# Designed miniproteins, single chains, continued (3), part 32

Each design is a single chain, and the fold is of that chain. pLDDT is the mean over its residues in the fold that is shown.

## One batch from the design tools (miniprotein)

Design m9087
Fold by ESMFold2-Fast:
Formats: structure tokens, C-alpha cells, sequence
Structure m9087 (fold): chain A 81 residues (1-81)
């Protein structure tokens, strides 16, 4: 969960698409495995990246990742705390 959160936050803030895409993949795997804590951390990381983003690209990337992770968590039956 921590690695996905870090990658999503850093990638979203800096526009590093490789780091961001890796973070999305890890967060998606956590959602499919039912790791609620990991999904929550990943989603928070993506949202923090959006807040730190200096341009529209970072905002769009972070928002898309947060929505995707939350959507997969919802489909897996993992409500937020």
C-alpha cells in the first residue's frame, strides 16, 4: 500500500507518467486482493499528488487514479472507513 501511495503522489505531483502508471497498477492489484488499507493509502497518495501538482497534467492524472482506485474498491466491496 505504501509503495503505491508514494508512486501515485510523486508521479502526480511531478508528472512522471512511468511512476504514476506503476502506482496505479499496484493500487489496482491491492483493490482486487481486498486490501482495504492499501487501497485507502493509494487513494490518499493520489489525492495528495493532485494537491501538490503545479500543472493541469498532474491534477488530471491524480484525479483519474483516485477515481479508478475507488471504483475498483467499490466493485470489490471495500467501502472507505
Amino acid sequence: GEEAAKLLREGGATGDEEAFNKGVELATELARKGDQEGVEKAGKGALEGVKEAEDLKGVLMGTAAALRVMGEAFEAGLPPK
Scores: mean pLDDT 69

Design m9088
Fold by ESMFold2-Fast:
Parts: structure tokens; sequence; C-alpha cells
Structure m9088 (fold): chain A 73 residues (1-73)
């Protein structure tokens, strides 16, 4: 049960950081956006290792965050 609960919470938390990064990017806060995207990537990578059944979803979100960082840098 901890595994199931942790997967839902992990995805939600990581997606929140991804969303914060997008908002900061749109507002011109490039440094804050990059920090949020990096945190999201860290959480997605850890999530993919902990919950291999969601690996494809985490990998997709990692790619999205990395692409957003490249647009800023």
Amino acid sequence: MEEEIDAEVWLALAEIYLAIGKIDEQRGNKEAAIESYKKAIELFKSGAERFPQYKEEFDKLIKEAEENIKKIK
C-alpha cells in the first residue's frame, strides 16, 4: 500500500514542480523556472526507479522538463 500511495504522491509532487517551472518561465523568471524543472527531473528520475510500472510516464515528463530547460538555456 505504501508503494501505491507513494507513486500517486510522487507523481503529483513532481508534476507540481513542472507546473511551477512553466509558470515561472512564462513570467520571465528563468532562474526560478530552471530550479523548478531540475527539482521535477530529480523527482521523476527517483520515481521511475521506485515505481518501474510508471517508468514510461516519468520518462515522458523528464523529457518535457529537459526540453523546457533547453529553451531557457
Scores: mean pLDDT 78

Design m9089
Fold by ESMFold2-Fast:
Structure m9089 (fold): chain A 74 residues (1-74)
Amino acid sequence: MEERLYEGGRAAVYGAWTHLRASAPDLEAQRAGLRAEAERKIALFEKNGLPYSARGVRDEAERALAELDAEIAA
């Protein structure tokens, strides 16, 4: 159960990240949008007593933000 909730949180961020990658005008906008969406989802899951989902969001967002930071630095 915990793993499924964690993966659900990760999938939610991955979906948002995929959409931002396709729709945002530049990497900085993608980074800002991803951070804002992750913060919103973490707050929502924590408010609803879903700490594993919140953890999944946090972990996936950190991974995606690191990838964006590497692209911006290149």
Scores: mean pLDDT 79

Design m9090
Fold by ESMFold2-Fast:
Order: structure tokens, then sequence, then C-alpha cells
Structure m9090 (fold): chain A 78 residues (1-78)
């Protein structure tokens, strides 16, 4: 799926800064897409992952990554 490929490209750009958050977000987004979940439902799952950030720096990176993944999925619905 081209959508899954775009999600992976976004997540890959964050793997050096936040590898654990990136892996969790990729898994949640890919599984959500395969299950036919909406962008908003996937966005809720991504936000729960952002909340697991252990540092303020990881929180900021996680929020940026989640927002970009959400936009990619949302654009595919329109």
Amino acid sequence: SSLIEKVKEVVDSYKEKAPELAEKMEKAAVEGIKKGLSADEIGEKLWEIVKTAETEEELQVGMEMAAKVYKVIKEAEE
C-alpha cells in the first residue's frame, strides 16, 4: 500500500531521535490502516503513544511525528 509506504517514510525520519516511539507509532498506524480504522481513530492511538514519552524532548518529537502521520492518513481519506 502506498499509504503504508508514506507512513513508514515519515516514521523512518524520526527513528534516530526517538526509535522506540517511532517503532510503536509505525506499528499502530500500519495495523490501524490494515483494519480500516479512520484517521481520527488512528490519531487517538498515536496520541496515547505520545503520552508514553519519558522526556520533554521525546514528547515534542512524538507530537511532531504523530501530527505528520495523522496528516498523511487524513489526506488519503479525502
Scores: mean pLDDT 85

Design m9091
Fold by ESMFold2-Fast:
Structure m9091 (fold): chain A 58 residues (1-58)
Amino acid sequence: MSLGFQKGVVVELPEDEPGAALVKLLETGQILYLTPDQAGDLKVGEEVLVEVRPENLL
């Protein structure tokens, strides 16, 4: 179930999964794990609008 779209900041790019990203949600401070197919080409410090799904929350 989608919790809607929220703004986040990329805080880490996991070395063990190329293309994945860890995003800190600005509203809640929660860390969201984006798979490579969800993240695309993101950089650390980049602001992104992401769809928050419960399964992606750490």
Scores: mean pLDDT 74

Design m9092
Fold by ESMFold2-Fast:
Structure m9092 (fold): chain A 70 residues (1-70)
Amino acid sequence: MANELLQRVASTLSEEARKKVAEILMSAAGASPEEQKKKVREAMRVMKEAAPEELHPDVEKVEEAALADI
C-alpha cells in the first residue's frame, strides 16, 4: 500500500523534484536511525511541496509508513 502511494505521488512530480527527493534519501544510506528519520521527513516535505494538493494526504501516509519502518 505505502509503495503504491509513493509510486502514485512520484509519477506526478517533475524530474527535478524526483531527483531532489532521491538525493535526500540517498544521503541517508547507512546513516543512524535518527538521521534516516530526519532525511525521510525532509524528502517528504519536498515531495509534498512539489505534489498536487490532492495528493498531500498520500505523501503524509508514505512518511508515516517510512518512519514506522525505521
Scores: mean pLDDT 76

Design m9093
Fold by ESMFold2-Fast:
Structure m9093 (fold): chain A 78 residues (1-78)
Amino acid sequence: DEIKDKISELFQKLVEAIREGKPLEEIDKLVNEILKLAPQYKDWLVEQLETLLRYAEEEGAPPEVIEKLRHALDKVKE
C-alpha cells in the first residue's frame, strides 16, 4: 500500500522533527503533508500523537518536546 508506506514515512519524519526540536513551521508542514495525502488518517494521527504526548509527559521529556507534540496535535485537530 503506497499511501500507507508514505504515511508511515511522513509520521516518522514528524516524530524525528519533534524530538530534534525543529521549528513549528516544519512540524506544521509535515502535519499538513500527511493530512493532504491521506485525510482519512486524521483520527489515527490524533491517537498516535496523544499516545506520544502521554508517554513524553510520563517519561519527563524536555518541555520543548512536549510543547511541540501539543502543537502538532492541535494542528491535526484543526
Scores: mean pLDDT 84

Design m9094
Fold by ESMFold2-Fast:
Structure m9094 (fold): chain A 63 residues (1-63)
Amino acid sequence: KELWKKLGYNPTDEEIEEILKRLDSDGDGKISPEELANIVKVFDTDGDGKIDEEELLRLLKAL
């Protein structure tokens, strides 16, 4: 949660789990918080590290 707070985003635990599950499409069962932050950055059009829950859920839908 500290990572998300620093980025100015506060997703629910459920949303975080779903994001991790989607990113696990590599099939290795693992994804680093750093890789997650990198993906958030790609969709952070504001450039301030803030992304709402709906944008993250849309990312999950695309992945």
Scores: mean pLDDT 55

Design m9095
Fold by ESMFold2-Fast:
Structure m9095 (fold): chain A 88 residues (1-88)
Amino acid sequence: TLSSAQRQQLANFRQAQMDRYAPQALAQARQTGQPITMTTTQSFTGADGRTYTVTTTMQVRGDTLIVSTIVYDSQSRRVDSTTDTYQT
């Protein structure tokens, strides 16, 4: 189970990934006129001192951005999964 501090850290990390990669995904979709899928994988040290792997998938379809984030612990167990949809 993730602590409140770990959940806040993950939310901040997710927002930073979106800020970095969502503009690129949107630009690619606009350039090609095709649906775009972009996946990034990052590791970070949590507030508990443990290492986590975060996979963020961004899909652009028309004016819709779908962001899926899956978090794995050091034993490759899925500890969190979130999907949000945004209108661009």
Scores: mean pLDDT 76

Design m9096
Fold by ESMFold2-Fast:
Structure m9096 (fold): chain A 92 residues (1-92)
Amino acid sequence: SMRDKVIELLREASERLEKLAQEALAKGDKETARQYILGGASLSSLEMAVYLGVPIEVIIKSLRKQIEQEKNPKVKEILTETLKGIEKVKAA
């Protein structure tokens, strides 16, 4: 279903940010790791919201707001890619 595809996109993005956080920690970059963890936590929260039946339009609005406020370029990139993926799934 569309909902299952959106959940998968959010999960893949949160897992990617978790892996990037672990890599940053291994290099001793705690601040960058913190930024990746916060980005991943937001995506995991949105995944739960989709699972609980929050409309996809609300998820899209939340992602857009998060992208506008995001200062880490890599997190912003991943959030933007995730948003585009969700919009493509909704359009199909």
Scores: mean pLDDT 91

Design m9097
Fold by ESMFold2-Fast:
Structure m9097 (fold): chain A 58 residues (1-58)
Amino acid sequence: SIADFEAEIAALEDAGAAKQDIIDKIKEWGKKEGKPKYANAMIAGVEGKSAEEVRKLL
């Protein structure tokens, strides 16, 4: 599910994984699951964009 994947990404961030590795994982997930719009929003959040900017991508 989306929620399960979001929890996995949050755990990777908490573990100190490199931002590029997290972004690549999100891109692959978005392509595989057919959710590129949602993947782009998650990437924007990881890159430090505001909640307002992230919401505009959804």
Scores: mean pLDDT 82

Design m9098
Fold by ESMFold2-Fast:
Structure m9098 (fold): chain A 65 residues (1-65)
Amino acid sequence: DERLEELYEKAKALAEAQAAQLAKTTGLPATAEVRREGDNVVSTVTAGDQTGTTIIKADGVAEGV
């Protein structure tokens, strides 16, 4: 899906920005990983012992906690 590719590129840019900010804040090297998981895009940013994961859903409001 073209929309998933757009979401992937957006998630990648956001993850790289978050990694850069985390590296600046912690003084440690930070890595950003972005993957496509079905209809979602998952990004993970890691610096030392700190890890943040963001799930970007393709569209709409999902009720399912």
Scores: mean pLDDT 70

Design m9099
Fold by ESMFold2-Fast:
Structure m9099 (fold): chain A 95 residues (1-95)
Amino acid sequence: MERRKEFGKKVAELMKNKKYKEAIDLVYEESLRDIDEGADPRVALNPLLLLGEKLGIDPETLQELFAQVDAVTTKEEAKELIDRAYELIKEKLDS
């Protein structure tokens, strides 16, 4: 609980200060850690999707990424989905 609360505040502060790359990198690292700790892939993916929404990724793309989580059965598949979300968000930032 406390780690998540502090993490959320740090990400929000980075976003407010327009440090988008740092915010994306921080969320990505936390998502991978969550998967390694045995978290539900939906829980691990969700912070990246919320960040993507704030950065202007279209709702259809975010919904497609979230739908793919139902097909994830291994940690490797979960990490691949997280990597895909991370790359899409980075591309949007660079556009």
Scores: mean pLDDT 79

Design m9100
Fold by ESMFold2-Fast:
Structure m9100 (fold): chain A 75 residues (1-75)
Amino acid sequence: SSSVTLGRVAAQDAALYAEEAAAKVSEEGRKRLEALAEEARALARDTSVSYEEALAFAARVYAEVDRILAEEEAA
């Protein structure tokens, strides 16, 4: 089904973004980003999640990753 496939891709892309960011930050930032990546991967595996929910979640992950990166840059 296209909705499951597109949602999975969006969630997986968000997980990869968080994982890439985790390699570039402090230990505390890494823990936070790895937790986000795991949440995104869990959502990617959940076939009951709608495409709209997956997109909304992916957008939130990107925003949270960017916030953590900005926080680390300011420290």
Scores: mean pLDDT 80

Design m9101
Fold by ESMFold2-Fast:
Structure m9101 (fold): chain A 92 residues (1-92)
Amino acid sequence: REAEIEEAREEAVRALEELANSRSPEEAAEALRRYGEALLRLAELEGVMTPEKREQWEREVAEAEARILAMDDAELAELRADAQAILERLKK
């Protein structure tokens, strides 16, 4: 359990690093998808995920992915900055 939680946290950090370094909306959308998958795994391992919450999470990730694919360069830069800020907080 502890090793699985650590692995999922490491996957989330890697996905955020990829999001912060994304060079296109397509790369950012892929990084967000992997980040969402890692967070879902963490919630399942912690026992807080229900089937209803999982469906809602999957819909929210799909909607966020679609929004990212429609982003311009300025919006993508703000998304990268947000990912970097989260990453810095996770390292502390």
Scores: mean pLDDT 80

Design m9102
Fold by ESMFold2-Fast:
Structure m9102 (fold): chain A 107 residues (1-107)
Amino acid sequence: MEKREEIIKLADEIITKAQNLRDYLLKKDPNNPFYQYLANLATAIELGALEIKRLVESGAPEDEIRKAVEQLIEMVEYALERTKDIPEVKAGFEEILELARKILELV
């Protein structure tokens, strides 16, 4: 099993989940600045996963990929701390965190 292909697959799953969370947050209450803030965090997580995918596809060193994954995990943990009172959004970020941790185990 190619570790590279598995990392790309997991990164694509994070991208999809982050996009779905962003769309949900923007649709739920478009005038709520807190949901807009959370949607921006989901966008940052999407960009982090895109960077991991780019690094893996370009054959970047494992230490650079690991640092990008660690930064993504920190962003997701930051988002989770702020979504304690919104169960559906919390669950989405928890799923993203599990995927990011799986990538870290492969690097």
Scores: mean pLDDT 88

Design m9103
Fold by ESMFold2-Fast:
Structure m9103 (fold): chain A 67 residues (1-67)
Amino acid sequence: GAMAEKARAVGRRVVELLRAANPALSGDQIDAIGVALQLGADPAALGRRYGVPVSTLEEVRRLLDSL
């Protein structure tokens, strides 16, 4: 359905953005970042932990919030 297609497109874009910023990220780390952002984690703290720019994490949060 349309919601599942949107969720898959957002998921693919999140993976692309995070791996472009840090190619060393595992799938488990990408999933952990997504969950943390949905729980209101500080993007600056996540950026320091996972080697990802705050601007990338804010874009990822925006995409996840669109669901």
Scores: mean pLDDT 86

Design m9104
Fold by ESMFold2-Fast:
Structure m9104 (fold): chain A 61 residues (1-61)
Amino acid sequence: LSEEQKEEAIKRGEELGKEAQKNKTSAPIRELAKELAEKYKADESVVRMEVAKGAVIGIQS
């Protein structure tokens, strides 16, 4: 991942985590990670780690 793509994945994960916390639901991290991995032409597991980091931040805020 480029630094820009990594930052985007984290920010989108944060939004997802905040929405999940607001709605008291689980964050669909895997689904977002698949979408972004396809967009970036990158490894899904790497993208999922960045999305998950963002989601944790979003849930905690």
Scores: mean pLDDT 80

Design m9105
Fold by ESMFold2-Fast:
Structure m9105 (fold): chain A 65 residues (1-65)
Amino acid sequence: SELEKKAQELVDYTKKNGLTPIDMEEAKALLETTGWDLERAKKVIEEEQELKKKMEEEGKKYSYK
């Protein structure tokens, strides 16, 4: 199905770009929030993982939302 194809593409994107891999359910949830816009979903996952990486580098001297 198209939904599974987009979700799988998002999962593959995280693996190909050295991001933390996400599962199909997480990919589907993210796509739903972006109106099934794969480009927006990719941007959102990149931003979320960049924030997580920044927190790790800063030693979590602040709380996250």
Scores: mean pLDDT 76

Design m9106
Fold by ESMFold2-Fast:
Structure m9106 (fold): chain A 95 residues (1-95)
Amino acid sequence: MPDLELEIKVDDLDLSDPAVQAAQEAFGRHVLEARRYLDEGKPEEAARHIAEGLRAFKELVPDAKIEVKFTAKNEEGQKLAELLEKRIAEIDAEF
């Protein structure tokens, strides 16, 4: 089974800002769905949820610099990380 850790890196944000809180909640829901799809062997659905979550965050906090970082723990995880990074970028480019 691919072993992959998903990390979100964001520039310093005012976590007391309601818009930042709403963006984090929305993104967190998409990340949970993406993780579920990865567990089910559905990386395409996972990539779509991550891309949608990133878009929702940018719409609520347009000045936020967000990086999604994948840390692979095995060879299958490395291949999955490359696939997800490429597919997320392709989906984001469609908007």
Scores: mean pLDDT 75

Design m9107
Fold by ESMFold2-Fast:
Structure m9107 (fold): chain A 75 residues (1-75)
Amino acid sequence: SLAEELRRLLAEAEELVAKHQEISTDERLNELLRQSLRNLKEMAEEAIRLGDEASLERTKRAVEQLIATLKKLIS
């Protein structure tokens, strides 16, 4: 399901944030990335709770963008 896919992507994003934090000394960037992840988790919980497919798709794309950014930062 879309909700299950979104939960998996959030778990991946959380792991990537944690991995980035291990190598990053940029406190401001680290806080910004943690805040972005927190905001996306809140959006996802609301979208899943409401069963709004459009919001689920939008949140999924936002999480995928965060994952792409984190992969670039880690490489």
Scores: mean pLDDT 87

Design m9108
Fold by ESMFold2-Fast:
Structure m9108 (fold): chain A 55 residues (1-55)
Amino acid sequence: MEEKLEELREKYGVSEEQLEEAIAVALGLKKALGLPDSMLPKLVEMYLSTLVMYE
């Protein structure tokens, strides 16, 4: 799981701190929406993609 999240960090060119923030947001969304753990990387990627688009 961690290795896939690091790949997303490299793909989107974000810092370790931005990845940590994305993971925290994704975990919050996963818990609030009752999503399975398998959705976590997808939620992180969605957050990172929106971050890059609004920069």
Scores: mean pLDDT 75

Design m9109
Fold by ESMFold2-Fast:
Structure m9109 (fold): chain A 75 residues (1-75)
Amino acid sequence: MRLAIRVTASGPVDPAALRAAVEAAGGRVLAVIPHGDQLVVLAEVPEDRVAELEARLRALPNVADVAITPIPQPA
């Protein structure tokens, strides 16, 4: 499943740690886009692993909040 993940940072967030969290959930990072005090991570993640990914991202240092939005794929 394709996801847009908004990470709100309270300080520096390691991009390698973000990638490792996605990979640990069985996913793949497509892009990381800085947007003010937020990072937008585009990722492909198995649907059954999204909750695990959210928990892993929330556990990272300097992550204040995580919002995950599925990106619809046209049929």
Scores: mean pLDDT 80

Design m9110
Fold by ESMFold2-Fast:
Structure m9110 (fold): chain A 88 residues (1-88)
Amino acid sequence: MDEKRAEANRLFVEGQRALNEGDYEKAVEKFTEAIRLYSELAAQGDKLAQIALGNSLRNLGEAYRKLGDLEKAEEYFQQSEEWLKKAG
């Protein structure tokens, strides 16, 4: 559990860095992998992972918005809101 969380957190940080540097394709790659790991943790009832999943989905949506894929951006923003509601 802790190793998977540490890896997911690392990927999330790398995704944020890619977004800040304008490397939106790398941001998509990093957030997609972070989402996979956070989803596994969230399925086990980890509330912190549910929050992190929501935040990662929001950032993935932002990366797609920057790439001009507005349909995917909206889909991920909606998924983010639903996960954050479940965590709160």
Scores: mean pLDDT 88

Design m9111
Fold by ESMFold2-Fast:
Structure m9111 (fold): chain A 72 residues (1-72)
Amino acid sequence: SAEEELLARLIEHELIHMLNENLPMTPEVVDNLVKQLKTLSEELRERVFETARSRIPEERHPLLEELEKRVK
């Protein structure tokens, strides 16, 4: 849906920004991201993670992998 697409884009943008700026990932921030990601379809979640991985530094990839584990 258009709402899911917009939510995916917002999560994607925020995740990329946080990881590029090395902003602190507090437990509350992580929990909120996991909850938002779980509202997306599996294909939209995959797209968000693939896009983020391509736009953040390699050293931040383990953080994305941890989030992926939390949302499956």
Scores: mean pLDDT 82

Design m9112
Fold by ESMFold2-Fast:
Formats: C-alpha cells, sequence, structure tokens
Structure m9112 (fold): chain A 84 residues (1-84)
C-alpha cells in the first residue's frame, strides 16, 4: 500500500502527467498492491485494480479523461517494462 501510494504521488509531483502515463502508474501501483506480475493478470484485472488505486489517490487532471484505449496502452507499457 505505502509503496503503491508513493509511486502515484511521485509521478503526479514530477510534472504534468499524460493519461497513458497516469494509467501506467496506476497499473504499476496495482501490481505492487497485489504482489502479482503484470503478465499474471488479465488486461481487465489490471484495469479494475488500477481503478481501485485511483479511488485511493487525489485525481490527476487527466484521470477523469482516461479512455479505454489509453488504459490498454498503459497495460501494454507496463508489460513491456516487466520484460525489459
Amino acid sequence: MEEAMRLVREAAESGPLSPVDYAATLIRAASILTGKKPSDLSEDEMIALAAEVRNLTPAAPESQSVSRAQWREGVRRVKEEELA
């Protein structure tokens, strides 16, 4: 919980966050909270958990505007980071 919340806060404090970067940050936080690797979760599971993490943090300016395509791009980015 603490590390996940810290990750979201640090991303928000680093400057303007795009919807995709915000989605990716929430997905990383959800992975930390569950202890599961992004590859072990379905896209829908990651998005659902990321939405719960979003509800625990102050909304970023673009959080209300995250489209389905931006959520999917966030998932793709996090999975690529896991493989790197």
Scores: mean pLDDT 68

Design m9113
Fold by ESMFold2-Fast:
Structure m9113 (fold): chain A 91 residues (1-91)
Amino acid sequence: VEVSPAIDRIAELTLYVADTPKAKALAAEIKATLQALAPGLKITVEVFPSGEEAVKKALKLLEEGKADFAGSINDENGEPVIAVAIKLKAP
């Protein structure tokens, strides 16, 4: 599998996770996978009472210029369970 060069441009990635066993297990798996792919990447995991609160936090970082990209991972019902905030390296 060809790894995208864009991964090398990520300085920090934060996972904001809903406080459920399933969401926390998924976040742990994502963190482990990304850490194996990019060992030097700073990955932070923070737990929030709900996926909606996690999404609000990621969007707030984007609005404050502390993240360059934000997104969400949804469950099988389409509800957000993890929000992702990505900060890129300086050019």
Scores: mean pLDDT 78

Design m9114
Fold by ESMFold2-Fast:
Structure m9114 (fold): chain A 78 residues (1-78)
Amino acid sequence: SPELERVRELYDKFVQMVKELAKTLPPEYKKKVDEILDEYSKKIEEALKKEDVEGAMEYLREMQRKIGEIILEYLKKS
């Protein structure tokens, strides 16, 4: 499915970008980001395996929101 391939591409690009960003964070914030990446990657991979495009996109959006919250918390502390 072109939709399934698109979600996989968005997921892979987002994870790569976040992993690079996490290298610049203090250890406490990197740990929080790594925990969200681990939790939501498992959910997204399971949804993709089931060809659940809508579920995979919902988990990707939740991952994006939670990581954004962690980054915002860090910026407020700075």
Scores: mean pLDDT 89

Design m9115
Fold by ESMFold2-Fast:
Structure m9115 (fold): chain A 120 residues (1-120)
Amino acid sequence: APTSLDDIFEKLLKFLEENLTPEEVEKAREAIQRVRDALDRFLRTGEDPTPEEKQAMLELLDLIEKSFEKKGNTELAELVRAFREKVEAETDPRRALMLGVGFLSAIVNGDLELARRLLA
């Protein structure tokens, strides 16, 4: 079965908790919740994500980059940075959020080939 969205965010939060300060982890929880709420609203009602909800995804990607830097994983930190820049350049908040969610799924599942394809 495909990994659920809940499983993706749970695994991501555990990874962030291992690498970030308690204050940064709280920011990550808030960003995750805003992204989850935006995605749920979109799937349930068809209402597009806002630019502020896109910013929550960008904040989450910044914290993920920082976590990989703290782990000494420079290759993954640079991959996350490049993807954050792609999400930031996407002017449609719906496309930006969906790109971000796809990338988070790829990273959480260790699918680096998919993560690189989503960047292209």
Scores: mean pLDDT 85

Design m9116
Fold by ESMFold2-Fast:
Structure m9116 (fold): chain A 91 residues (1-91)
Amino acid sequence: MSLPVGPEAGDDVAEQAEAARPVLDAAIEALRARYEELSKSAEVDEAVRAEVLALLAPEVAAVPAEMRARMEELARLYADVVALEHALAKK
């Protein structure tokens, strides 16, 4: 049968996900605003972006599945911001 069940601790994970949601949403929003600011003056350095994403991969993998998509979005935005800051620093 198609019975999508969370882990046995699914309720605790869901509660933690809900508690983290406003923090993650605020972080995503802040990074999005930073990305828009920096992207006016620079373009994403793909090599730096890829390196930052690789560094964040274990942290993303460590979060509960319920939060993973949001953590992946946060990681991508953070990598883009870091890549833009590096591009600006290169002059």
Scores: mean pLDDT 73

Design m9117
Fold by ESMFold2-Fast:
Structure m9117 (fold): chain A 75 residues (1-75)
Amino acid sequence: MLTGDAIRREVSRELGRPASDTEVKAAAYVVSKLSQGEEISPEELAKRFGLSVGTARKLIRAAKRVLELMKKGEV
């Protein structure tokens, strides 16, 4: 999926290291939620995917950038 490559890139940039598959899936979940007008807290994301709250905050930031690129037609 083309969107998955964009998510992996932005997550890896935000983390300063290669993203794990779990981290990419978590960010994809955030993109899906935000695209539906729903919000997700870092604490909820961390619990759902077994991540630290700090990692979850970075994933939400990366997901918001991906969503902005998608809205501009830059997937």
Scores: mean pLDDT 81

Design m9118
Fold by ESMFold2-Fast:
Structure m9118 (fold): chain A 60 residues (1-60)
Amino acid sequence: SALQLVMEHEMAKAQPIIDAAAGKSPEEVKAIFESNGIKFKDGAAAVKKLELLKAKLAEV
């Protein structure tokens, strides 16, 4: 579906963020997302997004 293709493109953009965030603190993960144009209110929200992206990549 078109939504599936959009998700796959989002995941391809997410791979560099996931790699850069490996072993980083929540605040460092937030900073990595922000350098890629994605903002969060705090590091915990950024870590939650990172875990969701990792789970999505593991399913592909």
Scores: mean pLDDT 73

Design m9119
Fold by ESMFold2-Fast:
Structure m9119 (fold): chain A 79 residues (1-79)
Amino acid sequence: ATEEQIEIIRRVLELYKEGKSLEEIAKELEEKFNADVTVEDVKELLERIKKLGKSLDEIIELLQDPEKGAELVNKILTA
């Protein structure tokens, strides 16, 4: 996983925790990271994250660690 991928996933979770809509999350990712992401992509990402069985806060904390964050992102992207 790249540093950019870790930051993108962390930002998705932060916005989701703040109660932002999937449409608002997709728009911010496009504006901030120039990422070509759809509402469907955001929904799929959140579903993969839910399968990890961890709280959103635990996942966000893990994403702050470069090594643990990279391993976690690889699991999310391959789930």
Scores: mean pLDDT 79

Design m9120
Fold by ESMFold2-Fast:
Structure m9120 (fold): chain A 71 residues (1-71)
Amino acid sequence: SAKSKEIGKLVAELIEAAQKGDLEKTKELFEELKKLVNDNVITRNALHEVLKQTTDPEVKEFLEKELKKLQ
């Protein structure tokens, strides 16, 4: 579906921003992802994928804190 393609694109862009240590872009893309998905389970699963590719300490801390908010 168009929504699934857009989610996939945002997740890929989020991974790229996180890998580059771009905290501000990571925050921006994550907010877009939350609004598009509007589902805590799907958003949590996407965050797990992004975290696997994240080494920057500040970006990793941001993503881990956001993951804890998604019950």
Scores: mean pLDDT 84

Design m9121
Fold by ESMFold2-Fast:
Structure m9121 (fold): chain A 86 residues (1-86)
Amino acid sequence: SVSVSVQVARSSADTVRVTVTMQVTNEEDRVALVYKSDGEAPRVIGFLTSGEVLTYDVEVPAQPRTFTATAISAQGPVLAQASAVA
């Protein structure tokens, strides 16, 4: 199984901190974590195998947008997805 979470917290008067966490448990193939914010191209931020956890933190301007994290199997299917709004 794969779990993904996205959390958004105010980090200053003008910025928010986005924290993405992916945990992979009992998967045969590696799992890619893809991060996307509205208006920007998706990017791969890491790869995990079974038993691993990845946390990605980024500070961005406090503008209305949706942040999406997607876990994708090496075989192609989306395994998990989470979104949060600033």
Scores: mean pLDDT 83

Design m9122
Fold by ESMFold2-Fast:
Structure m9122 (fold): chain A 55 residues (1-55)
Amino acid sequence: SKEEIEAEYSREVLRVNERFQERAKDATPEQRAELLAEYKREVERIHARYDERLK
């Protein structure tokens, strides 16, 4: 159902956010900037996949 897909999307985004937080915890400012850019790209990819599935 749409509700199940939305729940899956929310869980996937949360997991990506949690991984970013863990990796950024001990990172230098330069490494953190790179991790943030990677995080944003990953979230954008997730958005694109779920936009298609939620139609």
Scores: mean pLDDT 83

